Designed miniproteins, single chains, continued (2). Designs and how they scored, part 17

Each design is a single chain, and the fold is of that chain. pLDDT is the mean over its residues in the fold that is shown.

## One batch from the design tools (miniprotein)

Design m4561
Fold by ESMFold2-Fast:
Structure m4561 (fold): chain A 60 residues (1-60)
Amino acid sequence: SEEELWREVEVALAEMAIAIAKNATGLSDEEKIAFLKRVRDKLKSPEAQKLVDEAIEELK
C-alpha cells in the first residue's frame, strides 16, 4: 500500500539521519540530539520516530 511504502521510506530516512549524526565529526552530543529532534518532527511513521528516539537516548 501507499502507507506501507511511505513507512519504509521514512524508516530509511531515519536510519540515514542517525548515521549522519553518529558520523558527524566536530558536533557535540547536544548538537547531534538537536539535529535528530528536527528530523523526528518531520517524520509521520511511529516506527521511524521510534528509531530516532532510541538514537537520541543513546546520545544522552
Scores: mean pLDDT 86

Design m4562
Fold by ESMFold2-Fast:
Structure m4562 (fold): chain A 72 residues (1-72)
Amino acid sequence: SAAEAEELMEKQIKLLEERIKLLAKEKNLDVEFTIERIDDTTLKVTLKIGDETHVFVGTASELLEKVKELLS
């Protein structure tokens, strides 16, 4: 159902948020970020690290990999 799909997406967004926070903590970086839902499967993540701003668009899984690469 649509309600079940919305609940799953909300859980994916929360998981992505928690994973980004953990990655930043592991790297001892001060990272500000926002996660915005664009459509049923697509998210937008904006990360601010010091004076640099990075914007990624994709699925939750794609965004997690991009953030891992950025914070490496």
Scores: mean pLDDT 83

Design m4563
Fold by ESMFold2-Fast:
Structure m4563 (fold): chain A 110 residues (1-110)
Amino acid sequence: SERELERERVIALMHLIAAETDLDLAIRLLEKGAPLETVRRQFEAAVGLARRAIDLLKRVRPDQRAALDALAARLDALAAAARAATTHDALRAVIREGLAVVRELRRLAL
């Protein structure tokens, strides 16, 4: 139903807002010299929220499936890059790309 799709869209948007908040916190933790593992956990939480939003948006925006699949693949690559990151600068670059993906998903949710 149209009401169910609208509900799923709003839930996806809430997940994306939470993901952006988690990524902003990850950047703040890096600026304060937090351990890489602490920052990676914060990034992993954001990626989990963004993946849930993609699953919802695939139902709400079936015409955008190719774009959503590409953004999901970018999140998978960024999750792998975050695990491989050995420096604060490398992890910051990954988190900034994660923010770009979340912002693209928010645009698709509107």
Scores: mean pLDDT 91

Design m4564
Fold by ESMFold2-Fast:
Structure m4564 (fold): chain A 73 residues (1-73)
Amino acid sequence: SSMEEELKKKIEEEIDEGMELIERGVELTAKMIEEARKAGAKTKREILEYMLEQARKLGREELAAFYEKKLAE
């Protein structure tokens, strides 16, 4: 029973750590959207273009590819 309780606790700790990483990701995205609006972005397309530029500046190639794909839609 102690091994089952310890395994459950480890799973709960991993979920909590994953949630913290998601929350940090959401906060970063919200900040980027706010900065885009401050820079004069008025449309969804202009916000996406700003976010793409920031992703490229940060060297986040996967994130940049994601925004490039969204801009092509």
Scores: mean pLDDT 67

Design m4565
Fold by ESMFold2-Fast:
Structure m4565 (fold): chain A 88 residues (1-88)
Amino acid sequence: TKAKEELEKALKEAEKNAKEIDKYDKEQGKKAFDLIKQGKQAAKELTKKDPVEGAKAMLDGFKAMTGSLKKLKEALKAEKEAAEAAAA
């Protein structure tokens, strides 16, 4: 259904951002992948208690996580660009 498609899209976006972070910083990339893994585990645990509430929390959590990873990616890119500009 639409909710499942939104979850899969948010997860793919989060993983894509984590891969870009890994290109700039391997340690931050590892932390990003660990965050995604922990998010999946937390969502699974919430769904055990209340499937409806758990599904909503899972979607909201993955959207928030994707936003955080995007901001981290942008910050690392800006840092690299600033370092290159300072060297010019």
Scores: mean pLDDT 74

Design m4566
Fold by ESMFold2-Fast:
Structure m4566 (fold): chain A 79 residues (1-79)
Amino acid sequence: MKSPEEIHEELKRLLRETIAAIRAARTIDEVEAVLRAAQPKLDALIEEMKQQNIALTPEQLKLLGELQKAAKEKIEEAR
C-alpha cells in the first residue's frame, strides 16, 4: 500500500500533468484523449484515499477546479 504522503504527491503530480497536457492540446480529440487516459488513474487514487480515510488538501481541490476550467476553455477554443 502507498503511504498517505505518496498518494498526495502522486495525485498532485497527476493533476498538474493532466492540466498541462490539456493546455498543450491542439484539438478537442486530444483533450478527450488526455481525459480518457487520466480518468482511471484519478479514480484509482481517489478510491485508495477513501480506503485509507485520507482527505483532499486545499491545493488538490484547487487543482481539480483548474483541471475542469482548463478542459472547458480548450473545448470552447476549439469551437
Scores: mean pLDDT 80

Design m4567
Fold by ESMFold2-Fast:
Formats: sequence, structure tokens, C-alpha cells
Structure m4567 (fold): chain A 65 residues (1-65)
Amino acid sequence: MKEEAREIARKVAEELLPEYQSGKITRTELILRITDEIMKKTGLSAAEAHRIALEVLDELEAERA
């Protein structure tokens, strides 16, 4: 379940990265979209989905730095 949520978060983050980097969406909007998609696909609580969204986004940003 958590691993599936992480894969969903990573996919959504990668799809939205160009819009985030161009300033079309804020970091908060990116996190909210990832959180919503995790909840929609996995049924995890908002708190768990939000935590996973933050973890995955931090990992992607670190990988690109």
C-alpha cells in the first residue's frame, strides 16, 4: 500500500514538474495534487497521503540537485 502510494506520488510529481518549474503551479498546489491522487487511488487518509507526497517530492528534488 505505501509502496503503491509512493509510485503514484512519483508519477504525478514527474508529470507536474514542468508546470511547477515554470511557475504555473506553486509547491503547495503540487503537494495537494499529489496528496489528492494518492487518496483517490489508494484510500489512504489525508495525513498519510500528505506525508508520502512530501517524502517523494523531497527525494525527487534531492535526486535532481
Scores: mean pLDDT 79

Design m4568
Fold by ESMFold2-Fast:
Structure m4568 (fold): chain A 87 residues (1-87)
Amino acid sequence: MMPSVEEVTAALTALYREMVARKASDEEFVEALRALARELGFSEEEVERITRRVRALIAAGASRDQVFVEALILAEEAVRRREAEAA
């Protein structure tokens, strides 16, 4: 049920493109990211960790592109961590 790295990357990229096209705010993007992560089967802890890190980057003045790249990295790390633990 957990998605692959490729599936997560594709889903997040599609979300980012949609949010940019709609001129959504960073806050709207964070909420959409949280909803997508839950839909993709991420745990509550992983969703909270990703959302909190992304919000911290926004507060630090990171660009939207930087926020998107960091969200991708964090999501990929979560998938890899689960795969490594499956041993």
Scores: mean pLDDT 77

Design m4569
Fold by ESMFold2-Fast:
Structure m4569 (fold): chain A 81 residues (1-81)
Amino acid sequence: MLSDEEKEKIIEEILELIKKGKFEEAFKLARETMSKMSLEEAQEFAERLVEALAKDPSVSDEELQRVMEFLSEEIKKLKEE
């Protein structure tokens, strides 16, 4: 299981990738991270990631919406497994 410190570092890495426009790399990292978690942990991770993006003034509303849509679809896939 990933520690809270490891999850925070991954969130920061995803945030940096989003700010650089590297959405495919960010989504791959998020997917790989969430696949190692329980459904409950993946939902909490997604919520923390969205909160971090929403608080960053460098992230646009359109970029935030794109990430939220991706995370919603990944959580749906985890529920079907």
Scores: mean pLDDT 81

Design m4570
Fold by ESMFold2-Fast:
Structure m4570 (fold): chain A 85 residues (1-85)
Amino acid sequence: MEEEADKAVEIIEKHRDEIKSVKTQEEFDSLIRKLAEEIAKETGLPLDIAYEIAKTLVMNYDKSREERRKIVKETLEKLKKIEAE
């Protein structure tokens, strides 16, 4: 969980300029899909979970690295709890 959160945050930071340049919903959706695929590949998380993480991180792009790591961890915990039921 910690390692997956750290890798996801690093991927988003690597694409920071692309995130700042998004102007349309279509560009946003395309970027989220691209980031989700990279997160899934680097972390081994299912693509649907990686998609939620990518979307959450892009929406919170202006927050600190520490806050973004916390948000990713909380998102992962919520998704894992749903799978356990």
Scores: mean pLDDT 76

Design m4571
Fold by ESMFold2-Fast:
Structure m4571 (fold): chain A 88 residues (1-88)
Amino acid sequence: SPREYSILLARLTVLLSGAYFLIQTAKKLQSSNPQKSQQLLDEAEALLREARELIAEMAERYPGDPFIAKAEAQLRRLEEELAELKQS
């Protein structure tokens, strides 16, 4: 339904925005508080995992949706940045 679609899209936006904020905060803390930085990266990884599962579900229910495609591109960029930071 349109209402269900809007709720799922809003949830996805919150998950991706939350992960982005945690990653950016972790980057700032990497040299001054590496333990807190690592905790924030672990929290971001959990949010990205939930976002990936939600994107997979939405892609099956709403095939060809451009907002889902955009979210998948954003997810991939955040996963790549997270992986690079975890190797530092």
Scores: mean pLDDT 89

Design m4572
Fold by ESMFold2-Fast:
Structure m4572 (fold): chain A 87 residues (1-87)
Amino acid sequence: MPSIEELLEKLKKGAEEFREMLLNDTSLSPEQKIAVFRATLDWEVREFERSVLADPSLSEEEKKEAIERVRELARELYEEFTREVEE
C-alpha cells in the first residue's frame, strides 16, 4: 500500500490539476465549476478514508490522524477553489 503521505500528496496533486482544468474551462458557469470540484473532492476523500480504514498495517491512531488530515486538506482545497472561482 502507498504511505499516508503518498496518498495525501496524490490527492493534493490531482485536486490541483483538476482545479487548473476547471479554471481554464470556458463552458461551465462558476457554480457548475464549484459543484463539479466539490463532488470530485468528496468522492476522492471517501475513497481515501475507505483505503485507510481497510489497511491492517495502520494503527487506530494513524487512521484517525490520516482521516483528519485528508478532511482538513479537502476543506482547504475547496475553500481556495471557491474563492478563486467567485467574482
Scores: mean pLDDT 82

Design m4573
Fold by ESMFold2-Fast:
Structure m4573 (fold): chain A 81 residues (1-81)
Amino acid sequence: SSLREQVISFLRDLGEDLGLPEEVIEEIERIVAETKMDEEDINRAKERILELVRKHADPATARALEKVIDEITEGLKRAIA
């Protein structure tokens, strides 16, 4: 599987485990699938996903997801460097 497919799969499983609405999980998957593999697009995708998470999750869940998303985006930026 591609790195992108692994990220999508991981975020789906995490979103389901944390009780995010299916529509939100599907939008996150779409954002990741559409993201160009450059730093600017990765940073824009991160901000779009964090906006969705803050809107639809409780504050504690949102903080936990923000940390995971930060780790994923840093990993992606390292992979393309």
Scores: mean pLDDT 83

Design m4574
Fold by ESMFold2-Fast:
Structure m4574 (fold): chain A 96 residues (1-96)
Amino acid sequence: TLIDRLEEEIRRTLEEAKRMYEEGKVSAREAAEMVMERVMQLLRELYLITGNPRFLQIAEEVGHRYREIQQLPDEEILPATERAVREAIERMREAM
């Protein structure tokens, strides 16, 4: 389904960001930014496809979580990002 493809895209982005961080190519904050920005972009695309304003609400909540995550110690940023991603995916599925 469309949601399954978007979940795969988000997971792929998360794995790529984690790999770049482990290779020293990006900071933990930069890795989190890549993932969270992609999630917000995909939520915006879901809104355009479905017309459901719930997806914009989820995008706003993701944005709030991203600001909180940016204030965390480096060692907590990626675990918090992974939790935020899981929560966003679950909420996307509920909104369909």
Scores: mean pLDDT 85

Design m4575
Fold by ESMFold2-Fast:
Structure m4575 (fold): chain A 73 residues (1-73)
Amino acid sequence: ASPTALALAAVAQALGKNVVLTVTTESGEVREYRLYASDRDGAIAAAQAALDFVAEAKAKGLEPKVLTTWEDA
């Protein structure tokens, strides 16, 4: 996983809360990625998937926006 994905997963664990990454594109596509505080490997995978989608959107000339929210773990 990328250093950024590792850092995002670490934030979920440090806060003891699930981190929700909502990625929106100019085309109106919305994707939600949930990083569970209780599942480090799953959180890393979800963070990497969010980063991969952001990279794909940028490669297509779309301007992705990422909203970070928290929910109880």
Scores: mean pLDDT 82

Design m4576
Fold by ESMFold2-Fast:
Structure m4576 (fold): chain A 57 residues (1-57)
Amino acid sequence: MIVVQATAPTEEEARQRAIDKALELAKEKGLEIVSMRVGVVRLPDGTWLASVEAEVK
């Protein structure tokens, strides 16, 4: 399992950054992502935090 987080000024940007990080990590390790769960929350400072949990094989 790959777990990555990213922050960004917008919800959409945070989500995309976290997904991109998960894809890059899987590619670097020669793993395939078989499923992915994405969660996004707004932080007290006004930025957004996206968390990606990717199941790999």
Scores: mean pLDDT 84

Design m4577
Fold by ESMFold2-Fast:
Structure m4577 (fold): chain A 94 residues (1-94)
Amino acid sequence: SMEEEARRALEEIGRLARASGDAELEALVKQLRELTERMLAEKPSEEEVAEFRRLAEQVLRLLSRLLDGASARRAMELLTTLVNAMNQIVKEKE
């Protein structure tokens, strides 16, 4: 399911964030995970969708700066998977 795809991507992003040792990235990924679970549990508000986009953009910028080579590419692929899955879930809940 798209929900399981989103959760798997976010779990792996969380592992990469912890491996980076960057406290800001870890905090942003935690916020993104908590927001994702709220959006999966109920019909997301426009404010929640906007906050998800903002957090995803911040996570992408930090991942691109902190990770290199294969880890950076993997993190970007996972974030793309998460964003695409959440966009589909939001559309289906409209």
Scores: mean pLDDT 85

Design m4578
Fold by ESMFold2-Fast:
Structure m4578 (fold): chain A 60 residues (1-60)
Amino acid sequence: SAAEALARELARQALAFDPEASVEQLVTFIRSVYADRLAGRVSDATLRRAVEELRRERAA
């Protein structure tokens, strides 16, 4: 979905900035830094899933 694609894009940017941060820290960072892009269209659950998925992909 468009929301999932946006979540993955923002999760990539957050991980590039702080690759060692916790999932919850990265979700908070995305909410704070990219609030205008999110505009309430992406849930915290979707952001958390995107971060977790990208971390699994990087660890593989």
Scores: mean pLDDT 82

Design m4579
Fold by ESMFold2-Fast:
Structure m4579 (fold): chain A 75 residues (1-75)
Amino acid sequence: SMAESIARQEQLLKENKKQEERDKVMEEVRERDPSATGGQIEVETVRRIGRLNEEKAKEKAEKEQMAYLEKLKES
């Protein structure tokens, strides 16, 4: 269906964006410490992605709270 196609496309866009962000962070980690092992780069990349996800989660929570308040106005 159209809805299923849209949902799948949205998921692909989100996954591609996530991958691009991870690749960028990984490159920044490598540039900061060129002597770091693959394991060290992976751990630091995951940690930095975690911090970025915290910021995104806060923004999402604010949007959801605003949507909830809009629903309350209609009830």
Scores: mean pLDDT 79

Design m4580
Fold by ESMFold2-Fast:
Structure m4580 (fold): chain A 72 residues (1-72)
Amino acid sequence: LEEELERARERVERELEEAVAAAREELAGKATPEEIEAVVEQVREQARAQLIIEEAKLRGEEPTPEEVRAAL
């Protein structure tokens, strides 16, 4: 279980890095630095929510709407 949680975290982290890089590249020259960072933070929040859901499933638990909302 611990190894599975570690792999889930590593996968989400890699996907997050790719998503952040893509968002910055796509918005470069089209949005202000502050707007870009706001989008990046939203992407990070979504990744945190996804990790909570995956970790709960691996433990045989169902994440509550409150837990997912707290990650956003």
Scores: mean pLDDT 75

Design m4581
Fold by ESMFold2-Fast:
Structure m4581 (fold): chain A 65 residues (1-65)
Amino acid sequence: ATIEDLADELVAKGVEKTARVMVELGFIPQAAAEAIEAADDPREAFVRLFRNIGADNAQRVLDAL
């Protein structure tokens, strides 16, 4: 799957749930999760993060949901 496909699926499963799992897996701090939840476009925030951590780590977030 592309990073964009992974971001779309994660947003569909829930922005708050996805951000929480990313904190639990150590990819972002709690403050970053809160910023994503408050963002005008959480999908684009996830795309940018997944481009930085890579598709394999983005898949790990999806698998943990």
Scores: mean pLDDT 81

Design m4582
Fold by ESMFold2-Fast:
Structure m4582 (fold): chain A 87 residues (1-87)
Amino acid sequence: SAAELQALAARLDALLASDLSAEEKRAGLTEIVEQLAALLPREFRRLVAEARRALEDSEGLSEDQQTALLDSVAQYLRDFLLSLLAS
């Protein structure tokens, strides 16, 4: 529903504004991505897969680099959700 997508966008905004650790941000993003996988139609399967891949790829980086990548993923997903809600 639009309300569920709006709630996920708000959670992404909260992660972007937070000073949480990279591990905490990854955990929060993983939950959001799994909820998106359940809510989004099959045509967005690739977007979900790309987000999961970015979360996995973050593990080999320094904490600051992990945070930067995780924030980029959060911003990408947030902008995507706002685009869907505007449609």
Scores: mean pLDDT 82

Design m4583
Fold by ESMFold2-Fast:
Parts: structure tokens; C-alpha cells; sequence
Structure m4583 (fold): chain A 71 residues (1-71)
């Protein structure tokens, strides 16, 4: 379900060190069906936090798979 997807995403993003404000911005885009915009915002936030490109792309892939399963 969408609710289960959003909670799984929230937990994963919190684990990556995103603030609640940053998480809600991403989830707002997901709720609007703007998946590419949500993934692009996540990429920018993770880059800002100093994650490597390899780690960022792995996180993007995982989030895309969650979205594809539930939405």
C-alpha cells in the first residue's frame, strides 16, 4: 500500500541521516506521483551530506524498487 511504502521510505531516509523536514519534502513529491523529482531531490541531499556516488546510486535504486512494489 502507499501508506506502507511511505513508512518504509521514511525509515530508510532517516537511516541515511536526513532531517524530518527533508524526509517530508521527499514524501510530498512521492504522494504527488512525482517519483523522478523525489529521486532527484534525494540524490542532491545525499550528495550534500557527503555520500559517495556509488552509495547514492544504491540508495536511489532501493527507493525506486520500493516505489515500484507499492505504487
Amino acid sequence: SMEEALEEIRRALRGLGLSEEEIEEILKLVRQGKYDEALELLRKLLRRKGYSDTTIEAAIKELREVLERHT
Scores: mean pLDDT 84

Design m4584
Fold by ESMFold2-Fast:
Structure m4584 (fold): chain A 88 residues (1-88)
Amino acid sequence: SAMEEARRRARELIEQTIEEVKKAVENGDLDKAVEIARRGARELASLPEVTDEEVKEFLEGLKKIHPDVASAAGVAYAEAREERERKA
């Protein structure tokens, strides 16, 4: 169903972004981790159907890796959502 596909797409994006951020932090590249997280947040904000629970899972997953990365992702998500609403 369209709902199952939307949930799967959001989950895959969240899991992939968290894993890539984790690898960047483990390699000592915080700037790269922030850029990956911001990009993932902007992409998540662009999806047609995203739940508050999915956004919470994304940000909490990033926070477990690094709080500054999670903060940057949260700001990027909010900015991208505002831009989306302005263009609608």
Scores: mean pLDDT 86

Design m4585
Fold by ESMFold2-Fast:
Structure m4585 (fold): chain A 75 residues (1-75)
Amino acid sequence: SEEDEELERLRKRMDEALEKAKNMTVQQIKDIARELFDEASRLAERMSPEKRRELAQLVVEYAKKFNEIIEKKKK
């Protein structure tokens, strides 16, 4: 479905951002994460309730991964 394709595209963009984050400053990571999560929020407005739940789980998963990279860079 189009919703599944949009979720897959967002996941790929999140994965690419995580890989790039290894070479970014904490501020750059925060900026790109905010942009991607804002995009996810806009995407959620167009989705069915079931796909919106999948998107919410994806956002939680990637927020945790971004935060783990940020915390490692602070030490």
Scores: mean pLDDT 85

Design m4586
Fold by ESMFold2-Fast:
Structure m4586 (fold): chain A 78 residues (1-78)
Amino acid sequence: SPLQQALDQVQKAIAALDAKDYPAAIDQLQKAYDLVKDVNPEAAEQVRKALFSAILGDVAGAREYAQKAEEILKKEIA
């Protein structure tokens, strides 16, 4: 499922942010965005915000938006 794959990428991105592996987090958020952009606009918006925050060095913002995307994706899959 694209939604399950996107959830897996978002969870990996959160782990990468916590590990201070920002290039990995950015790559994983980009993959998550590509998976959800045409499927779930609400999740796509949160992933996009997380991605931009990570690129700008706003780690706290990136983590907050990634967690919001995770919550949306978990609800959609359930």
Scores: mean pLDDT 89

Design m4587
Fold by ESMFold2-Fast:
Structure m4587 (fold): chain A 66 residues (1-66)
Amino acid sequence: MKTVVVGIGRTEEEGQKTAADAAKRLGADAAVGYAESDRDKALAQANALRQNHPDVEVVVVTPEEA
């Protein structure tokens, strides 16, 4: 089963870094980062992957902010 990590950070770069770190720890097939301003888009994509591709495990990671 493929695993995809979706990371959200203050910036897209922070989101990518968070996703990449989690992906390495989980042995994930792919990692994608998003800025917090795109949080709704990131969550919608994660939900769509879960709905349309039950063979894919989707993990969402967010940094502690504010």
Scores: mean pLDDT 76

Design m4588
Fold by ESMFold2-Fast:
Structure m4588 (fold): chain A 96 residues (1-96)
Amino acid sequence: SLRQRIQELYKRLEEAVKNGAPEEEIEEIFEELKKLARELWEAEHGEDAAKAALIAIEGSKEIVKMIREGAPKEELEKVNEEYLEKAKEPAEKALA
């Protein structure tokens, strides 16, 4: 199932980050997650839910990259807040 494939990709992502995998490998995992999440969320909850999910995944990707590059906590918090704000409108539309 799409849910099982997404769950397996999150496990691979966690292992890749823990093992210090190359940035390219981590980016590949995130791109595959975005593809599967779009299919799952669009089919089950519609386009706005899919849009919110994709924004959340893109935010996670940016934060992981910044952590690996040694970005300070203040910059991580700012980026997280920016992606939460971007996801707000499509998430609210999906719940309506």
Scores: mean pLDDT 83

Design m4589
Fold by ESMFold2-Fast:
Structure m4589 (fold): chain A 111 residues (1-111)
Amino acid sequence: MKLSEEEAKKIEEKMQEIAEEVKKEKTLEERIETFFKLAVEYSEVEGSDYERALEFLKKARDTMPSDEVFRDALAKILGVEKEEVEPIVEAVKANSPSKLKEALEELKKKA
């Protein structure tokens, strides 16, 4: 999706707010839950929580130059290794709510 400069700036500001809120959480499980909750809340679409979170994350990816930068940003926000967020990146690329759910559940098992 091609974002306008104004829309991209708003998404970047929302991602920064997510990073700041997630940083306050002490456990990986709580960081994942806060990250997901805010992605859902910042989405402007109707649907399941996973569909809403996925739409926001797709827009966030579109503000970034590469999948590698997006992976690095997610890893830093969640406080995990880059390899641990790869399933989330793949879910966003595949535009798949079910893969996003599986990726988040798998990451919680490592917490």
Scores: mean pLDDT 84

Design m4590
Fold by ESMFold2-Fast:
Structure m4590 (fold): chain A 87 residues (1-87)
Amino acid sequence: GVKLEELPDTINSDDPRKGAEDALKQAQYIYEHWDELPEEDHENVVKSLENAIEQLEKLVPKDDKVGQEAIEKIRKIVEELRRKIEE
């Protein structure tokens, strides 16, 4: 079966833009492979992405357009994944 590595509990505070871009790549990978993930892992994976968003919102400056855009894209992915869990 397909198993993803756990998302890090903390984002790299020394480079928050890179942290946001890395989290977005992970979210995109999760979205692309969603149907291949064990159903028991779905809630935990989405919760890890939600935790990453919370950390990134604290670390990424509001005037960092690239970092903020990455956070917004992760949020949209999480909303779509939540919809898939409810269906």
Scores: mean pLDDT 77

Design m4591
Fold by ESMFold2-Fast:
Parts: C-alpha cells; sequence; structure tokens
Structure m4591 (fold): chain A 105 residues (1-105)
C-alpha cells in the first residue's frame, strides 16, 4: 500500500540519519515510520514495523538509552513473530541480549 511505501521511505531516512550519527533525527523518522505503518495491515506492514522498531532500538542504544532500546527490540520481535519472520525474531533476541549486557555496565 502507499502507506507502507511511505513508511519504508521514512524508515530509510531514519537509517540515513543514524548512519550520520544524528540519533535525534533518526528517532523522529523511525517514530513517524512506525505511526504510519500502524495505519496499514498485513505482512508488509508488520515487517516495516519490525524494521522501524529495530532502527529505533539501534538509535536509542547508540545514545546510551538502553532501556528504550530493549523496549523497541521487544516490540520488533513481536511484529516479526506475527509475520512469521524467524530471522527477524532471532536478530531481535540477539539485540535484546546484547543491550541487556550493556545496561549492566
Amino acid sequence: SSNVQQARDLLQQGSDYRLQGDYDSAIDYYTRAIQLAQTASGPDADRVLGDSLTGLGDAYRRQGDYQSAIQSYQQARDYYQRSGDTTGVSFSQSNISRTQQLLQQ
């Protein structure tokens, strides 16, 4: 759908900001991608939600906000589970575990 395509574009912009080290802008664009993808339904929407929440978690982690990062990765895992994306579930579990180790330091 056009909403899913627009959410993918916002996700890509968020990722571009994250790669530039602009984590505040990355968080804004990932959050907008999530909000737009939530207005859609189906496996493509669930995948964009998983990917956008993963990006949001990565941005929070890079800022040292490990609690927000873990929450975002847990939500990403749930969307990947819903879509049957076992690879996405596995990556989410790895991101959660790695971020939990950072939280304990």
Scores: mean pLDDT 91

Design m4592
Fold by ESMFold2-Fast:
Structure m4592 (fold): chain A 61 residues (1-61)
Amino acid sequence: SSDDRQKLIDDIKAKTAAQNKAFDEEAAAEKDPEKKQFILNLKSIIDTGTEVVIESAKKKI
């Protein structure tokens, strides 16, 4: 149902926000610039993938 889909979207958004905070904290604690950039790159990839999942969840089946 549309309500179940919206709940799924909201749950994914909440999880993404928590993951972003964790990556930001890990990147802030990292002293190695290559490792810091790797963490930030992972965050970017995961954020992009999460947006694709959210758009897929909006699609009618």
Scores: mean pLDDT 81

Design m4593
Fold by ESMFold2-Fast:
Structure m4593 (fold): chain A 72 residues (1-72)
Amino acid sequence: MSEEEKRKRAEELAEKLKNSKDVEERIKAAQELGEIGYDIEVAKEALIEAATNDKDERVRKAAKEALSRAKE
């Protein structure tokens, strides 16, 4: 996936993570953002925001897990 494709996908997933009414969709969005990698700034910012501000603890947990993953 190109850098441009990663950014576009990250923006779509960030939007879903912030605005979806479905908890499962927000969890999946956080997980997919983690797979894209937090070297993409949009993905990192969206995950940090969800980890601190999402109303559902499952979404916050998923975002925190994504942020802590793959740190060498």
Scores: mean pLDDT 76

Design m4594
Fold by ESMFold2-Fast:
Formats: C-alpha cells, structure tokens, sequence
Structure m4594 (fold): chain A 86 residues (1-86)
C-alpha cells in the first residue's frame, strides 16, 4: 500500500542520514511488512513454507536495517515468482 511505501522510504532515509529510527516507526513497519507478506502470498499463491519462514524472520528482526533487508529479499522473491511462475 501507499502507507507501507511511504514508511519504508522514511526508514531508508533515516538510516542513510544516520538518524535514529524510533521504536514506534520500527514496530509500525514490522506490522505493515507482515500484512504485505500475507497479501502477496494470497495474490500470487506463494508457498506456505516460504511465507512462514519470511514471517518468522520479520517477527524476529531486532533492527530497522535487518527488517529492511528481509523485506527487500521478500520483494525480490515475489518479483521472481511473478516473472517465472512455476
């Protein structure tokens, strides 16, 4: 969603500028990331095993940078599945 993209951009900008990411921003981004994984999984009929692994990794993320990396890898995975459906 537009809200997810705006929040992701704000967190990326803060990290690039070496500014702190608040716990509120981090927790909101984590919540929206989990929702996005569920939405993508339903839309593209993605493997439950892969979805469960990514959701666990998002839930266990302890830093904004780690969460951004995990979400980035998820977005690459979804892009590949859309381009080369099995």
Amino acid sequence: SDEFEKLEKEIQQRILEKKPVSEELFNKYKELALKRVDEDAKRYKLSKEVVDKFKKQIEESESALELLITVGVWQIYVGVQKTFPK
Scores: mean pLDDT 85

Design m4595
Fold by ESMFold2-Fast:
Structure m4595 (fold): chain A 85 residues (1-85)
Amino acid sequence: MDLDVTDTASAVADDGSTSSVERSETKALVRSTIVLPDAAAADAAIEQLKAAVGAESATSRVKEVKATKLSDTVVEAEVLWERLP
C-alpha cells in the first residue's frame, strides 16, 4: 500500500523532505521536495534518484523519474510507479 519511494528519497536526503502520492489503478506518481545541506548533496541526490529507474517493490516498478533542482539545496522529484501484474 505504501510505496518505498519515500524510503529511497529519505536515503539520499533525510532533512526536511516532504512527499505526496497521486494514485490510479495502474500507476502512482510520487512527488517529493527534498531539502539538502548543500549544492553537491543536491546534485548527488538527483543522480541517485535517476538511478532508481527500473527499481521494483513487491507490487510496482519505477517507470520514470524526473528530478529538477529548484535551488542550490532544494530538489523536486517526480517518480512514476507502474503496477506489476
Scores: mean pLDDT 66

